Designed miniproteins, single chains, continued (2). Designs and how they scored, part 40

Each design is a single chain, and the fold is of that chain. pLDDT is the mean over its residues in the fold that is shown.

## One batch from the design tools (miniprotein)

Design m5449
Fold by ESMFold2-Fast:
Structure m5449 (fold): chain A 62 residues (1-62)
Amino acid sequence: MEKLREEAERLLEQAKEALKNGDYDSALKLAMQGIELAERAGDEELKERGRKLLAEAVEAMV
């Protein structure tokens, strides 16, 4: 469980950095992967953070 949480956090941090760099495609992919691992870890707070990053990436692309 701890390893899944750490990996999810890492992916969401990378997604946030991709958003800052204007790499919205990478941000979407990383956020989706982070959400999946957060779900598997049972971390609802981390999953919600991923969903917000995903929404920001989608909004930035339109």
Scores: mean pLDDT 82

Design m5450
Fold by ESMFold2-Fast:
Structure m5450 (fold): chain A 53 residues (1-53)
Amino acid sequence: DVEEFAERVVRTLKASGYRFTPEQEEALRQRLIEAGLDPLAVQRAVQDFLATL
């Protein structure tokens, strides 16, 4: 499930010390859902999102 995968990625980033507003967390989830389960698209989505913080 792409949504479960997105939740796991968000949780992993929070465990690594990142902190998000609810709006930022939702934006990241949407980017991950659109990237699907493609590892390169997921990596790019995460990197691009974190660069906007």
Scores: mean pLDDT 81

Design m5451
Fold by ESMFold2-Fast:
Structure m5451 (fold): chain A 80 residues (1-80)
Amino acid sequence: SAEERLEEAKKELDELVEETKKKLLEAKTPKEVKEILDSFLEKVQELFEKYVETDEQTEEFRKRFLELGEELQKIAEKIF
């Protein structure tokens, strides 16, 4: 169902964020941080294309992405 696909998309997004947080904590240079964040954005786009088909799903996915993006931004700011 559309609800099941959205929940799966959110779960994979959460898992991707946790993996990205681990990589950011291991990063030693601004260049490495940029490469990690660029990779994260590419994978987010892949999840969007794979799971999101409706305007309602788009809004819910975008809302979750923005919430998680704030967490990643705070981690990046603490590193540098």
Scores: mean pLDDT 77

Design m5453
Fold by ESMFold2-Fast:
Structure m5453 (fold): chain A 55 residues (1-55)
Amino acid sequence: SGEALARALLRRFVPNGELAYELVLRGASAEEIAEATGLSVRQARGVITLVETLG
């Protein structure tokens, strides 16, 4: 599934990618994801877009 692919990509290539994935599923904002994971807000927006596009 697209969700499984998004999760696998985030786990492999993004620092704290699994946490970022869970936060997207909860509807967290890019700012909230950035604060929780240490990603930039730009990177967090990319994570949201990836999950929405592949799911």
Scores: mean pLDDT 85

Design m5454
Fold by ESMFold2-Fast:
Structure m5454 (fold): chain A 67 residues (1-67)
Amino acid sequence: LSEEEALEAEATLYYIQGLLYSKSDNPEDLKKAAEYFKKASELYRQAGNTEAADLMEKLSKEAEKKA
């Protein structure tokens, strides 16, 4: 894996964790979802995938708002 591919893979793992927690009505789980989406956003941005990064940031804000 190149550095960029490794960043995208790691971002995707954080995204999946975010999705896992995002469907909970528990505020603690929703806060975890927001944190995972935020980490995914940062990693996608580092990889040059600004579209995915922006989507992750939006999902993070939505999870934070529900918490």
Scores: mean pLDDT 84

Design m5455
Fold by ESMFold2-Fast:
Structure m5455 (fold): chain A 66 residues (1-66)
Amino acid sequence: LSAVEKRVARKELSKIREKLEEAKELLEQGKYDEAIELLREIGHNPKDKEEAEKILKTLEEVAKAV
């Protein structure tokens, strides 16, 4: 990957991490609809709160790996 491609990937990953942290906080507060909407903004479409929790856990693992 070029330096430009790596820069774009890091920028997008930072945005995803910020939204993941926000979505996690919303789930902890019981604001499931807001957490689901936030996950949709980053390219996921959970149908319910259980799916949103599963997606968050998977994305947290991926974020830690990079």
Scores: mean pLDDT 71

Design m5456
Fold by ESMFold2-Fast:
Formats: structure tokens, sequence, C-alpha cells
Structure m5456 (fold): chain A 60 residues (1-60)
């Protein structure tokens, strides 16, 4: 699993990408794997946590 620092970095990367426009769930997961260095499973779990925290606002 990713460290707390890796997850924090991944979270910030998704936030920065969100400034260019709204991200879909799949785009967020893809960004977390490519830029955050997380596995697909870790990225999907983190994206779920971030959605529950309202990081991008509820888009559902």
Amino acid sequence: GGTAAQRAGAREAVRLLGETGPLSRGQAVDALTRMGGLSREEAEALAEELAREGWAGPSG
C-alpha cells in the first residue's frame, strides 16, 4: 500500500488536475496511479475516500 505521504501527494495531484476542469471517477483513478504512484486498487480506494470527503464536490 501507499504511504501517508504518497497518498497526500496523490491527493494534491488530483486537486491540481481538478483546477483544469472537473474529473470523472476514472480520470481521477488514472491520475492517482500515474502521478501519485499508487496501484489501481489503492487509487480506486483513495478516489472513493476523496469522493466521500467531498474533495471535488458530490458529482453524483
Scores: mean pLDDT 69

Design m5457
Fold by ESMFold2-Fast:
Structure m5457 (fold): chain A 73 residues (1-73)
Amino acid sequence: SALEEAKEAYEKGLEALEKGDLEEAKKYFWEAMIISSVELLRLAVEKKLDEHEEEVKELVEIEKEAEEKYLKL
């Protein structure tokens, strides 16, 4: 799922950051942001935000955290 892909990208970003690979970390945080943002937009267009409340919450959290990490790199 898009949520799982966004989580995986974010986790890979954190792993790269821990290893000091700033370019790789930035790439994965960008990927996590894009995946989560696109899925949130899809759910909003389909008027399914309320049906997927927990997934939306996780997608918003991933997007916010990934964006914050990306902008600090």
Scores: mean pLDDT 85

Design m5458
Fold by ESMFold2-Fast:
Structure m5458 (fold): chain A 64 residues (1-64)
Amino acid sequence: AEAAYQQGLQALAEGRAEEALAHLREAIRLDPTYARAWWQLGALLRLQGREEEAARYFARAREL
């Protein structure tokens, strides 16, 4: 989970948003309680204008 999360952050830093999304989704698949990954995925979705999806990820992060 942590490794996938870090790969997501690296991809985001390099401007590769699609790879960042894939890595962050993998992090939450490996550890669904990894609140940091849910929050980061929500933030990235909001940057893409996908605010409804982002809100759902933020809500899950708060419940963990």
Scores: mean pLDDT 79

Design m5459
Fold by ESMFold2-Fast:
Structure m5459 (fold): chain A 84 residues (1-84)
Amino acid sequence: MREEVRANMEAFVAAVRELLDAGDYDAAVELLRVVAEGLREEFGEAARPAVEALEEAARAAAAGDAEAALAHAERAAELAVELV
């Protein structure tokens, strides 16, 4: 379970990095938002720290700050793994 979730979160972070590296900030924001909604629906209040980190990542991506967006996405992935 946790190992599969970790692999999935690593793939998510890699996808965010690829979008940011390509300059596709709008797609990065959408991916971060979709993952935040999924975590909120599945885990409710327990997902709040991970969702807040994803919201910070989305704000950074919307501002064109790829380094901050990736750092927040990595933090969110770590927090999401702790939910399972």
Scores: mean pLDDT 85

Design m5460
Fold by ESMFold2-Fast:
Structure m5460 (fold): chain A 68 residues (1-68)
Amino acid sequence: EFEAEVYEALGLIYLAIGDLAESRGDTEGAIQAYEKAIELFRKALEIHPSPEVEALLADAQARLEKLR
């Protein structure tokens, strides 16, 4: 099963984009990136349960809530 792995990888990319945007003071860009990461991690979990992806989802959600 590689569909879950693809969603996980894309989620990690968007999480990194969000972190970079936040570090540069681009709050709107960071919010959009974290929202996309959350969507992708949720898709990965629908296909294949993973404690690692659950932790990544929680991290992305915490980062998003911090900016709201």
Scores: mean pLDDT 84

Design m5461
Fold by ESMFold2-Fast:
Structure m5461 (fold): chain A 66 residues (1-66)
Amino acid sequence: MKFVVTFKGGPTKAIALVLSLLGDPNITVTRVDDTTYIVTYKGSDAEAQALKEWLESDPDITVTEV
């Protein structure tokens, strides 16, 4: 599953999230700009939905499935 992730309030939160995601071998992160990233998950659809819900729990983060 593939997500476009956009951050409010500048790049610091984006950097912190990217660093947390890089520890997972099933996750690939591609930088679009300082506040926009493409996150690709290679596991199950259920695990990908859990990742999306976790990302969406943050009010400064907008997630769009593609």
Scores: mean pLDDT 78

Design m5462
Fold by ESMFold2-Fast:
Structure m5462 (fold): chain A 67 residues (1-67)
Amino acid sequence: MIVNGKEFENVGVTLLGVKDGEYSVMVFALEKGSDDLYVGTGSGKTLEEAIKKALEDASKNKVASAR
């Protein structure tokens, strides 16, 4: 998948909770080719929206770089 110009091959999703009809998730994503780790969080009225927002957040939050 491609988000903000970055292609992610391996994406892990963790459901943090559901409150007032909104899903909160955390994603861990590895960038294709570099294996740089990105982590983000997002919330939405659907699980799909929450994941999309978390991936957009993750694309801006690189937490580890491959060599």
Scores: mean pLDDT 78

Design m5463
Fold by ESMFold2-Fast:
Structure m5463 (fold): chain A 79 residues (1-79)
Amino acid sequence: SMKKKVEEHLKKAEEAVKKAAEAAQKGDYKSAVKYLEEAEKHLQKALDYSTDEDLKKILQGAIDHVKQLKEKLEKLAEE
């Protein structure tokens, strides 16, 4: 049950990241930021359901990276 929930949220996070990349490629940084927010939410859910310490560390790193990328894209959206 928990493993299936982790897998579902990771899949949703991956799809959100793909949509963010597509939006950014088109110069739509506002949409890219929204998709990264969706990815961050799903990564957080995967972390919450995870019982593996190594996976938790990887997921926290991914969340931190998404937050940093989101901040950079928000700056580009203001230009």
Scores: mean pLDDT 87

Design m5464
Fold by ESMFold2-Fast:
Structure m5464 (fold): chain A 56 residues (1-56)
Amino acid sequence: SLLTPLQRGVLALMRQGYSQRQIGEILDISQRTVSRHVKEIMKKLGVSSREEMVAA
């Protein structure tokens, strides 16, 4: 898979409508770390927006 296991978890929670804050709480990581993973997921998927990332 193109994404790491943690990045797949972040993407799955984003697709379910969780905020970055809630994802941090669920995965026991900082909101800053979630934001970093979102940026890397967008790069790996070749998408330019969070909306496009969630729809992919």
Scores: mean pLDDT 82

Design m5465
Fold by ESMFold2-Fast:
Structure m5465 (fold): chain A 101 residues (1-101)
Amino acid sequence: MPVYTYTLSYYNPKTGKGGIVTVTGTPREVAEYIVKLAEELGAKKIVISHSPSVPESLAEEIAREAAKLTDIPVEFDPDYNRLLSGSDPDTLYIHILAVEP
């Protein structure tokens, strides 16, 4: 699996916690990071979206790998409509801002 450096934005309305983080790894390792973050924040749902500069296939693969790792529902939102308008307190919103080789 190719290793990239991903820049992620995250936000959870319930906790008010949000930020920008960098994760270097495979899609599986990025998914492991996202799942751990969701569990630490007590999220009941994960929504993953991406910026136009990030390949949809990589973002979708991260979402698929996350769904394999957790019983928390994982939803892929390629148009990031849920990130921009969503305020579900039990959701962890992940937006993949950039990917670098």
Scores: mean pLDDT 81

Design m5466
Fold by ESMFold2-Fast:
Structure m5466 (fold): chain A 65 residues (1-65)
Amino acid sequence: SAEELAKEAAEAMKNGDTKKALEKARELAQQGVSGEEAKKLLIEAGMSEEDAEGFGKMVDVFRQF
């Protein structure tokens, strides 16, 4: 689910695992999740608004594929 992908992304970002975070951003984009939706899910998963905003921008980049 998108919520599980967001939780996995939040954990990867907390651990500094940029590659894993990017993989989760791509999967969210493939599921049709927007950057704004991804930002909201990451905030719900306990991330700061600033970090969640950055991740949402990554999701929007992958939505171009």
Scores: mean pLDDT 82

Design m5467
Fold by ESMFold2-Fast:
Structure m5467 (fold): chain A 76 residues (1-76)
Amino acid sequence: MEEKVKKLIEELKKSTNPEDQRKKALEIGRLGTKEGLDALFELANEYEKQGTPEARDLAIDLYLAAMTAALILKSS
């Protein structure tokens, strides 16, 4: 599990396509790991700091993926 989430986080950080980034973020969120949760929040904060409409939109999707991970962690 941890190895898979680390690979997805690396792919998310290397992606230059917003749709691919959103897809990877959702996959990370669905895995419900603390590492994924922390990485999604950190990336969302970085994108929010960029201040562009596209970056802000991506940050919202990253926060939603993080909330998904948090809900799964709470249920486990």
Scores: mean pLDDT 80

Design m5469
Fold by ESMFold2-Fast:
Structure m5469 (fold): chain A 91 residues (1-91)
Amino acid sequence: LTPQEEADVYLALGEIAYAIGDYETAIKMYQKALEIDPNSPSAARAYTNLGKAYYKMGKLEEAKRWFQKALEIDPTNEEARKLLEEVEKEL
């Protein structure tokens, strides 16, 4: 596996963990993806997914920080922008 492919595997594993409600495992897998390749095209997706997991855990300030990071990498990320707006309404 290239570093890009390895990061994509961890991102996919995190998404599976998130789908079954295991947010702590999801966060760990997304962090592994970002450790391997923090500047990949999928990094914005990983940051968005970190924010989603923290949001599900009720950690709104952490969720906000990760959505902001996603938008720093990809300002056109509509999902991150929409989720940031929703978190800001709850803060």
Scores: mean pLDDT 84

Design m5470
Fold by ESMFold2-Fast:
Structure m5470 (fold): chain A 68 residues (1-68)
Amino acid sequence: SVVAEAVALAARGEPENVERAVALLREHKDTLSEAELKEATAAMIRALAAARGLSAEEREALARMLAS
């Protein structure tokens, strides 16, 4: 699934992979439900935080991108 792919990319913790994960969710924003987007955002934030200690600014930017 798109959500699983995005979470897997974010779990790598590298900026390029995080950017790809966000872009992937944005591309599918219109096909994903609000609940799916919220779940994906939370899962990506948890995965990235575990991988590299995500900053508050990075968490906010990711959440805003997926909410847009």
Scores: mean pLDDT 72

Design m5471
Fold by ESMFold2-Fast:
Structure m5471 (fold): chain A 73 residues (1-73)
Amino acid sequence: MSKEELFRETELTLLHMRGAIYARQGDYEGAAAAYERALALDPDDAVALENLAKAYEALGDTAAAAEYRAKAA
């Protein structure tokens, strides 16, 4: 892999971990921000899409949650 690819994959992994930690702590705003950053690096990341949908649902934004779930399917 190029250095750019390696750094992108490392950053993506860290963003997934950060999002999961925020969600476990009940910080769904932090979780959503982390997964949105992951999607900026990999727009087709089904795991990030599904977890972002769950974060928005927890925040009460059911419309955003439904849109991200549709993209994850």
Scores: mean pLDDT 80

Design m5472
Fold by ESMFold2-Fast:
Structure m5472 (fold): chain A 63 residues (1-63)
Amino acid sequence: DILSALALMAAAVEKLAGREEAARLLREAARAIDAGDLESAREALRRAAELGAAGAATLAEQL
């Protein structure tokens, strides 16, 4: 799934930036997308965006 792949790439960027909690939330979002749980995915992406992962807000809007 393209959206889950994008969430994993965003997680790698956040981890490199030292934002480990945002990276963890983005990995959780990717798993939820793969499972078809769009509500959980959207919630995880919103929380990641609150921690400074700007790309997460855009991904949540696409779900």
Scores: mean pLDDT 83

Design m5473
Fold by ESMFold2-Fast:
Structure m5473 (fold): chain A 89 residues (1-89)
Amino acid sequence: MEKKIDELLKKGLIKDREKAEAFVEFLELIAKGVDPQEALLEVAKKYNWDIYEFQEFFYETLEKLLDYFKIKSDGVINSELAQKILDSI
């Protein structure tokens, strides 16, 4: 976890450590088979952020990571895609 957060910050993919932590936790929950909406609610509650602000941040960051790592996707997050992104970091 900590290494993935530091890599995201080092590469400039995410600028804020707390946002990087939230993003990695979101991907880890989905990779474990948690529904994306439930994962979003859990992470938003943990970090005391607005759910809509989290959703916008996650979509923008997801697109940025897919482009950076050259991962082809239809933009729909699922456990396979979440694990592939985590493995690419």
Scores: mean pLDDT 80

Design m5474
Fold by ESMFold2-Fast:
Structure m5474 (fold): chain A 83 residues (1-83)
Amino acid sequence: SAALQAQARELAERGLKDAKEAVELFKKAKTLEEILRAIGLALRAIGDLFQARLLLEKGGRDEEAEKLIKEAAKLLGGEMPAA
């Protein structure tokens, strides 16, 4: 449905924004508090992207939302510190 696709886009946009902010914070983090803040943003982004994906499964494919989800996932997978 168009409503579910629109909601998925909003979640994907927020997820991408948070992913970009988390990556930036990780690269310039100087303290444990800054690292924890970056982790919090990354976790929120992951949750939003997961929810967006679920909405697309119910509402049907949306290329714009899928593109945003893929971009955010690449940032989080490529830029997150290795354990």
Scores: mean pLDDT 81

Design m5475
Fold by ESMFold2-Fast:
Structure m5475 (fold): chain A 65 residues (1-65)
Amino acid sequence: KEEALALLKKALEALREGRLEEAIKHLEKAYEVYPTPALEEAIKLVKAGDAVSALVAIKDAIEEL
């Protein structure tokens, strides 16, 4: 959980800075460590370009870990 939390925080910062590829990379690594439907959905949202929904999903996942 702690490893996934750190990766989610990195993904959140990357997404806020518009670094979508880095955000996806961090989210995929978080999913490898702690697979959840919420993380899978966040990855899909970033890949679809829905940064706002992805931001909310990542933030919620961080607070629920």
Scores: mean pLDDT 77

Design m5476
Fold by ESMFold2-Fast:
Structure m5476 (fold): chain A 90 residues (1-90)
Amino acid sequence: VERLLEEAVRLAEEAARAYAEGKLEEAERLEREALRLLEEAMSLLPTDEQKREALARAQLAAARALAEHSKDPEVAEQAAAEAARLEAAL
């Protein structure tokens, strides 16, 4: 499960970075793969709390990457706020 979750988090981060760079087709491909692996990992987790935590970690990785790499200041600010919220909840 750990490998699937780690790979899903990495792909979510890559998707957000691609999106921030304007590579929309690449971002969509990476996002689909990240979601597939995340769903697979979550299906193997025994509790709803662990599933929620796994989802939050993937979302945090994506939000941080988007905040760092987005050239749109509004998108970057919103992503930074989301990352802060997710960090506080974890």
Scores: mean pLDDT 78

Design m5477
Fold by ESMFold2-Fast:
Structure m5477 (fold): chain A 80 residues (1-80)
Amino acid sequence: MSDDDVRTEVGNRMNQVGRDVWQRMQQRNVSPQVQQQVYQTLSTTRQQVVSALNNGSSMSQLNSIVDQGYSQVQQLVDNA
């Protein structure tokens, strides 16, 4: 898999996660403060993915970073 293919796949996955989480927050009437924290967590996860890609990380390592970020975001939304 090329770096461009990996970046596209991970990018699409991050966008899907972000969209799903945003809709879930709206349904649960999550406070603006929690929404901001979720957004910052997703932004940090995206930055970690970009850094890992630049360092030649494997697809499994990239997926692990995304999964960890998504888990943290779900925890924030579910505990709100």
Scores: mean pLDDT 78

Design m5479
Fold by ESMFold2-Fast:
Structure m5479 (fold): chain A 85 residues (1-85)
Amino acid sequence: MKEEEFEKELEKKLKEIDELLKKARELEEAGKLEEAIKLLEKVVEKLKELIEKEKSRPEPDEEFIQNLEGQIKLAEEKIKELKAK
């Protein structure tokens, strides 16, 4: 069913984002700021893709979209912080 396929893909993408965030934090702690920035930029890209997919649904989850937009803002602020170091 199309809905089940969407939910499975969403779960997979969210797990990938979580793993990227953890790896970026480890790289930051190791002083590898450029590598951490690249992973955070990839997180922003994946979050934007999820927002686009959700908006394309017949009944978009506005709360979910707002939560993803909040995550993008936090990641972009972190990228700015790391670039200033």
Scores: mean pLDDT 81

Design m5480
Fold by ESMFold2-Fast:
Structure m5480 (fold): chain A 73 residues (1-73)
Amino acid sequence: IEKLKELSKSKDLGVRLVSLALLMQKEKYNYDEFEELTKDFDDKQKLELLKLYLTNDPSVLPKEWQEIFKKLK
């Protein structure tokens, strides 16, 4: 888990997105932890993450991200 959190802070967006996708699939993290991992993301990076999640299972998105996604549409 800690390794995935560190990778989610990478300057490489691909590494970040994959790491966040894996973290979101875990049941161990809570929203606060997820918010910390995406705290430095801007709108462009958030959109890239959401697009990646469309190929996985959107039901695994945190509640707050579901609300943001709804507004971004």
Scores: mean pLDDT 60

Design m5481
Fold by ESMFold2-Fast:
Structure m5481 (fold): chain A 70 residues (1-70)
Amino acid sequence: SELEAALAEAARAAAAYLAKTEPERAEELAAEVEARLAGLAAQLAKASAEVQAEALAKVRADTAALRAAI
């Protein structure tokens, strides 16, 4: 649940970044990012709780850095 929420936030941050940097392709690229993050979520659902917690921390850090770059 927390991981799913964090990945959804990452997708939103990526969409905002793409709207600034590649406005003509932002919708297409955002859809690709969302699909890749959904695949990552499915893989992480099979991982240990420790691996999921580490992934959650990294996703949150990367999302914050991306938002700061916008």
Scores: mean pLDDT 80

Design m5482
Fold by ESMFold2-Fast:
Structure m5482 (fold): chain A 80 residues (1-80)
Amino acid sequence: MVEELEKRLEEAKTMEELVELGEEAIELFRRKLEEADLSREEKLRLEMELGALEVAMAVAYVVGDLELLKKVVRKLLELL
């Protein structure tokens, strides 16, 4: 699944495609985080990192910065 998402990131040409991909990555990460046998501190750290990337994605989308949006979505995929 991550490999398929990475391929979609490379092929994405629009802001909409990147936001859809980012949202899928966020949902997948949250599911993995819920199932993960991690300490509360580690889960909080990862949730904070995810939250920061969600905000960065929203900002990139609002300002219309395609390159920044790609960079943020790539970081979201790296988190998986």
Scores: mean pLDDT 81

Design m5483
Fold by ESMFold2-Fast:
Structure m5483 (fold): chain A 60 residues (1-60)
Amino acid sequence: MVGATYRAVRDWTGLAPEELSLRAGELVRVLREVDADWVEAQSLATGRTGLVPKAALEPL
C-alpha cells in the first residue's frame, strides 16, 4: 500500500542511479507503485528515494 512502511527482506544493491540500495532490515516508505514489479520508496534512515523491486520488501 502506498504510504505504508515496509522492511527490506534482504540486501539489495541498486545497479542504476535511480535505484535505491538497501540493507536487510532497513525500513522504507512506499511513495508510489511504478509497475507490477517496482515501487518508488524512501529510506527512513537516510531520506533518499529510489526504485526498489517489490520482491525485496515485506510489510511490517
Scores: mean pLDDT 80

Design m5485
Fold by ESMFold2-Fast:
Structure m5485 (fold): chain A 65 residues (1-65)
Amino acid sequence: NKKLEEEIKKELQKNFKLTEEEAEILIDKIKNASEKGLENIIDELSKTYKVPKEVVKEIIEKARK
């Protein structure tokens, strides 16, 4: 759903201060990641942007569905 992806992209840009291109790359990585890959992405984003893991996980779960 293109509209849902656009909203998730905006949420990523706002919460993680990403550019539009960076947010698109991140969404693509999330969609193609294994369960272990998702855990690594959550941990990396939480550490890099100082966002609680719980919040990061919620955003990632939205992007995957």
Scores: mean pLDDT 78

Design m5486
Fold by ESMFold2-Fast:
Structure m5486 (fold): chain A 67 residues (1-67)
Amino acid sequence: SHHAAERALVELYLEGLISPEQANAMGRLIRTLPEDTSPEEIVRRLLELGLISEEVGERLLALMERY
């Protein structure tokens, strides 16, 4: 869900793993995706657009599993 993805994105920012500009771009992309988009597909789309590194993607996936 968008809620889980946005909560995970905030956590990444607070951990210092992404910049404010990255957080904003990631949030915009997430909001364009269907609500039922899987965590794996969200990470895939962010990686395809070059918005995050593979390492950040792994952390984002783990965080989304908590929400």
Scores: mean pLDDT 83

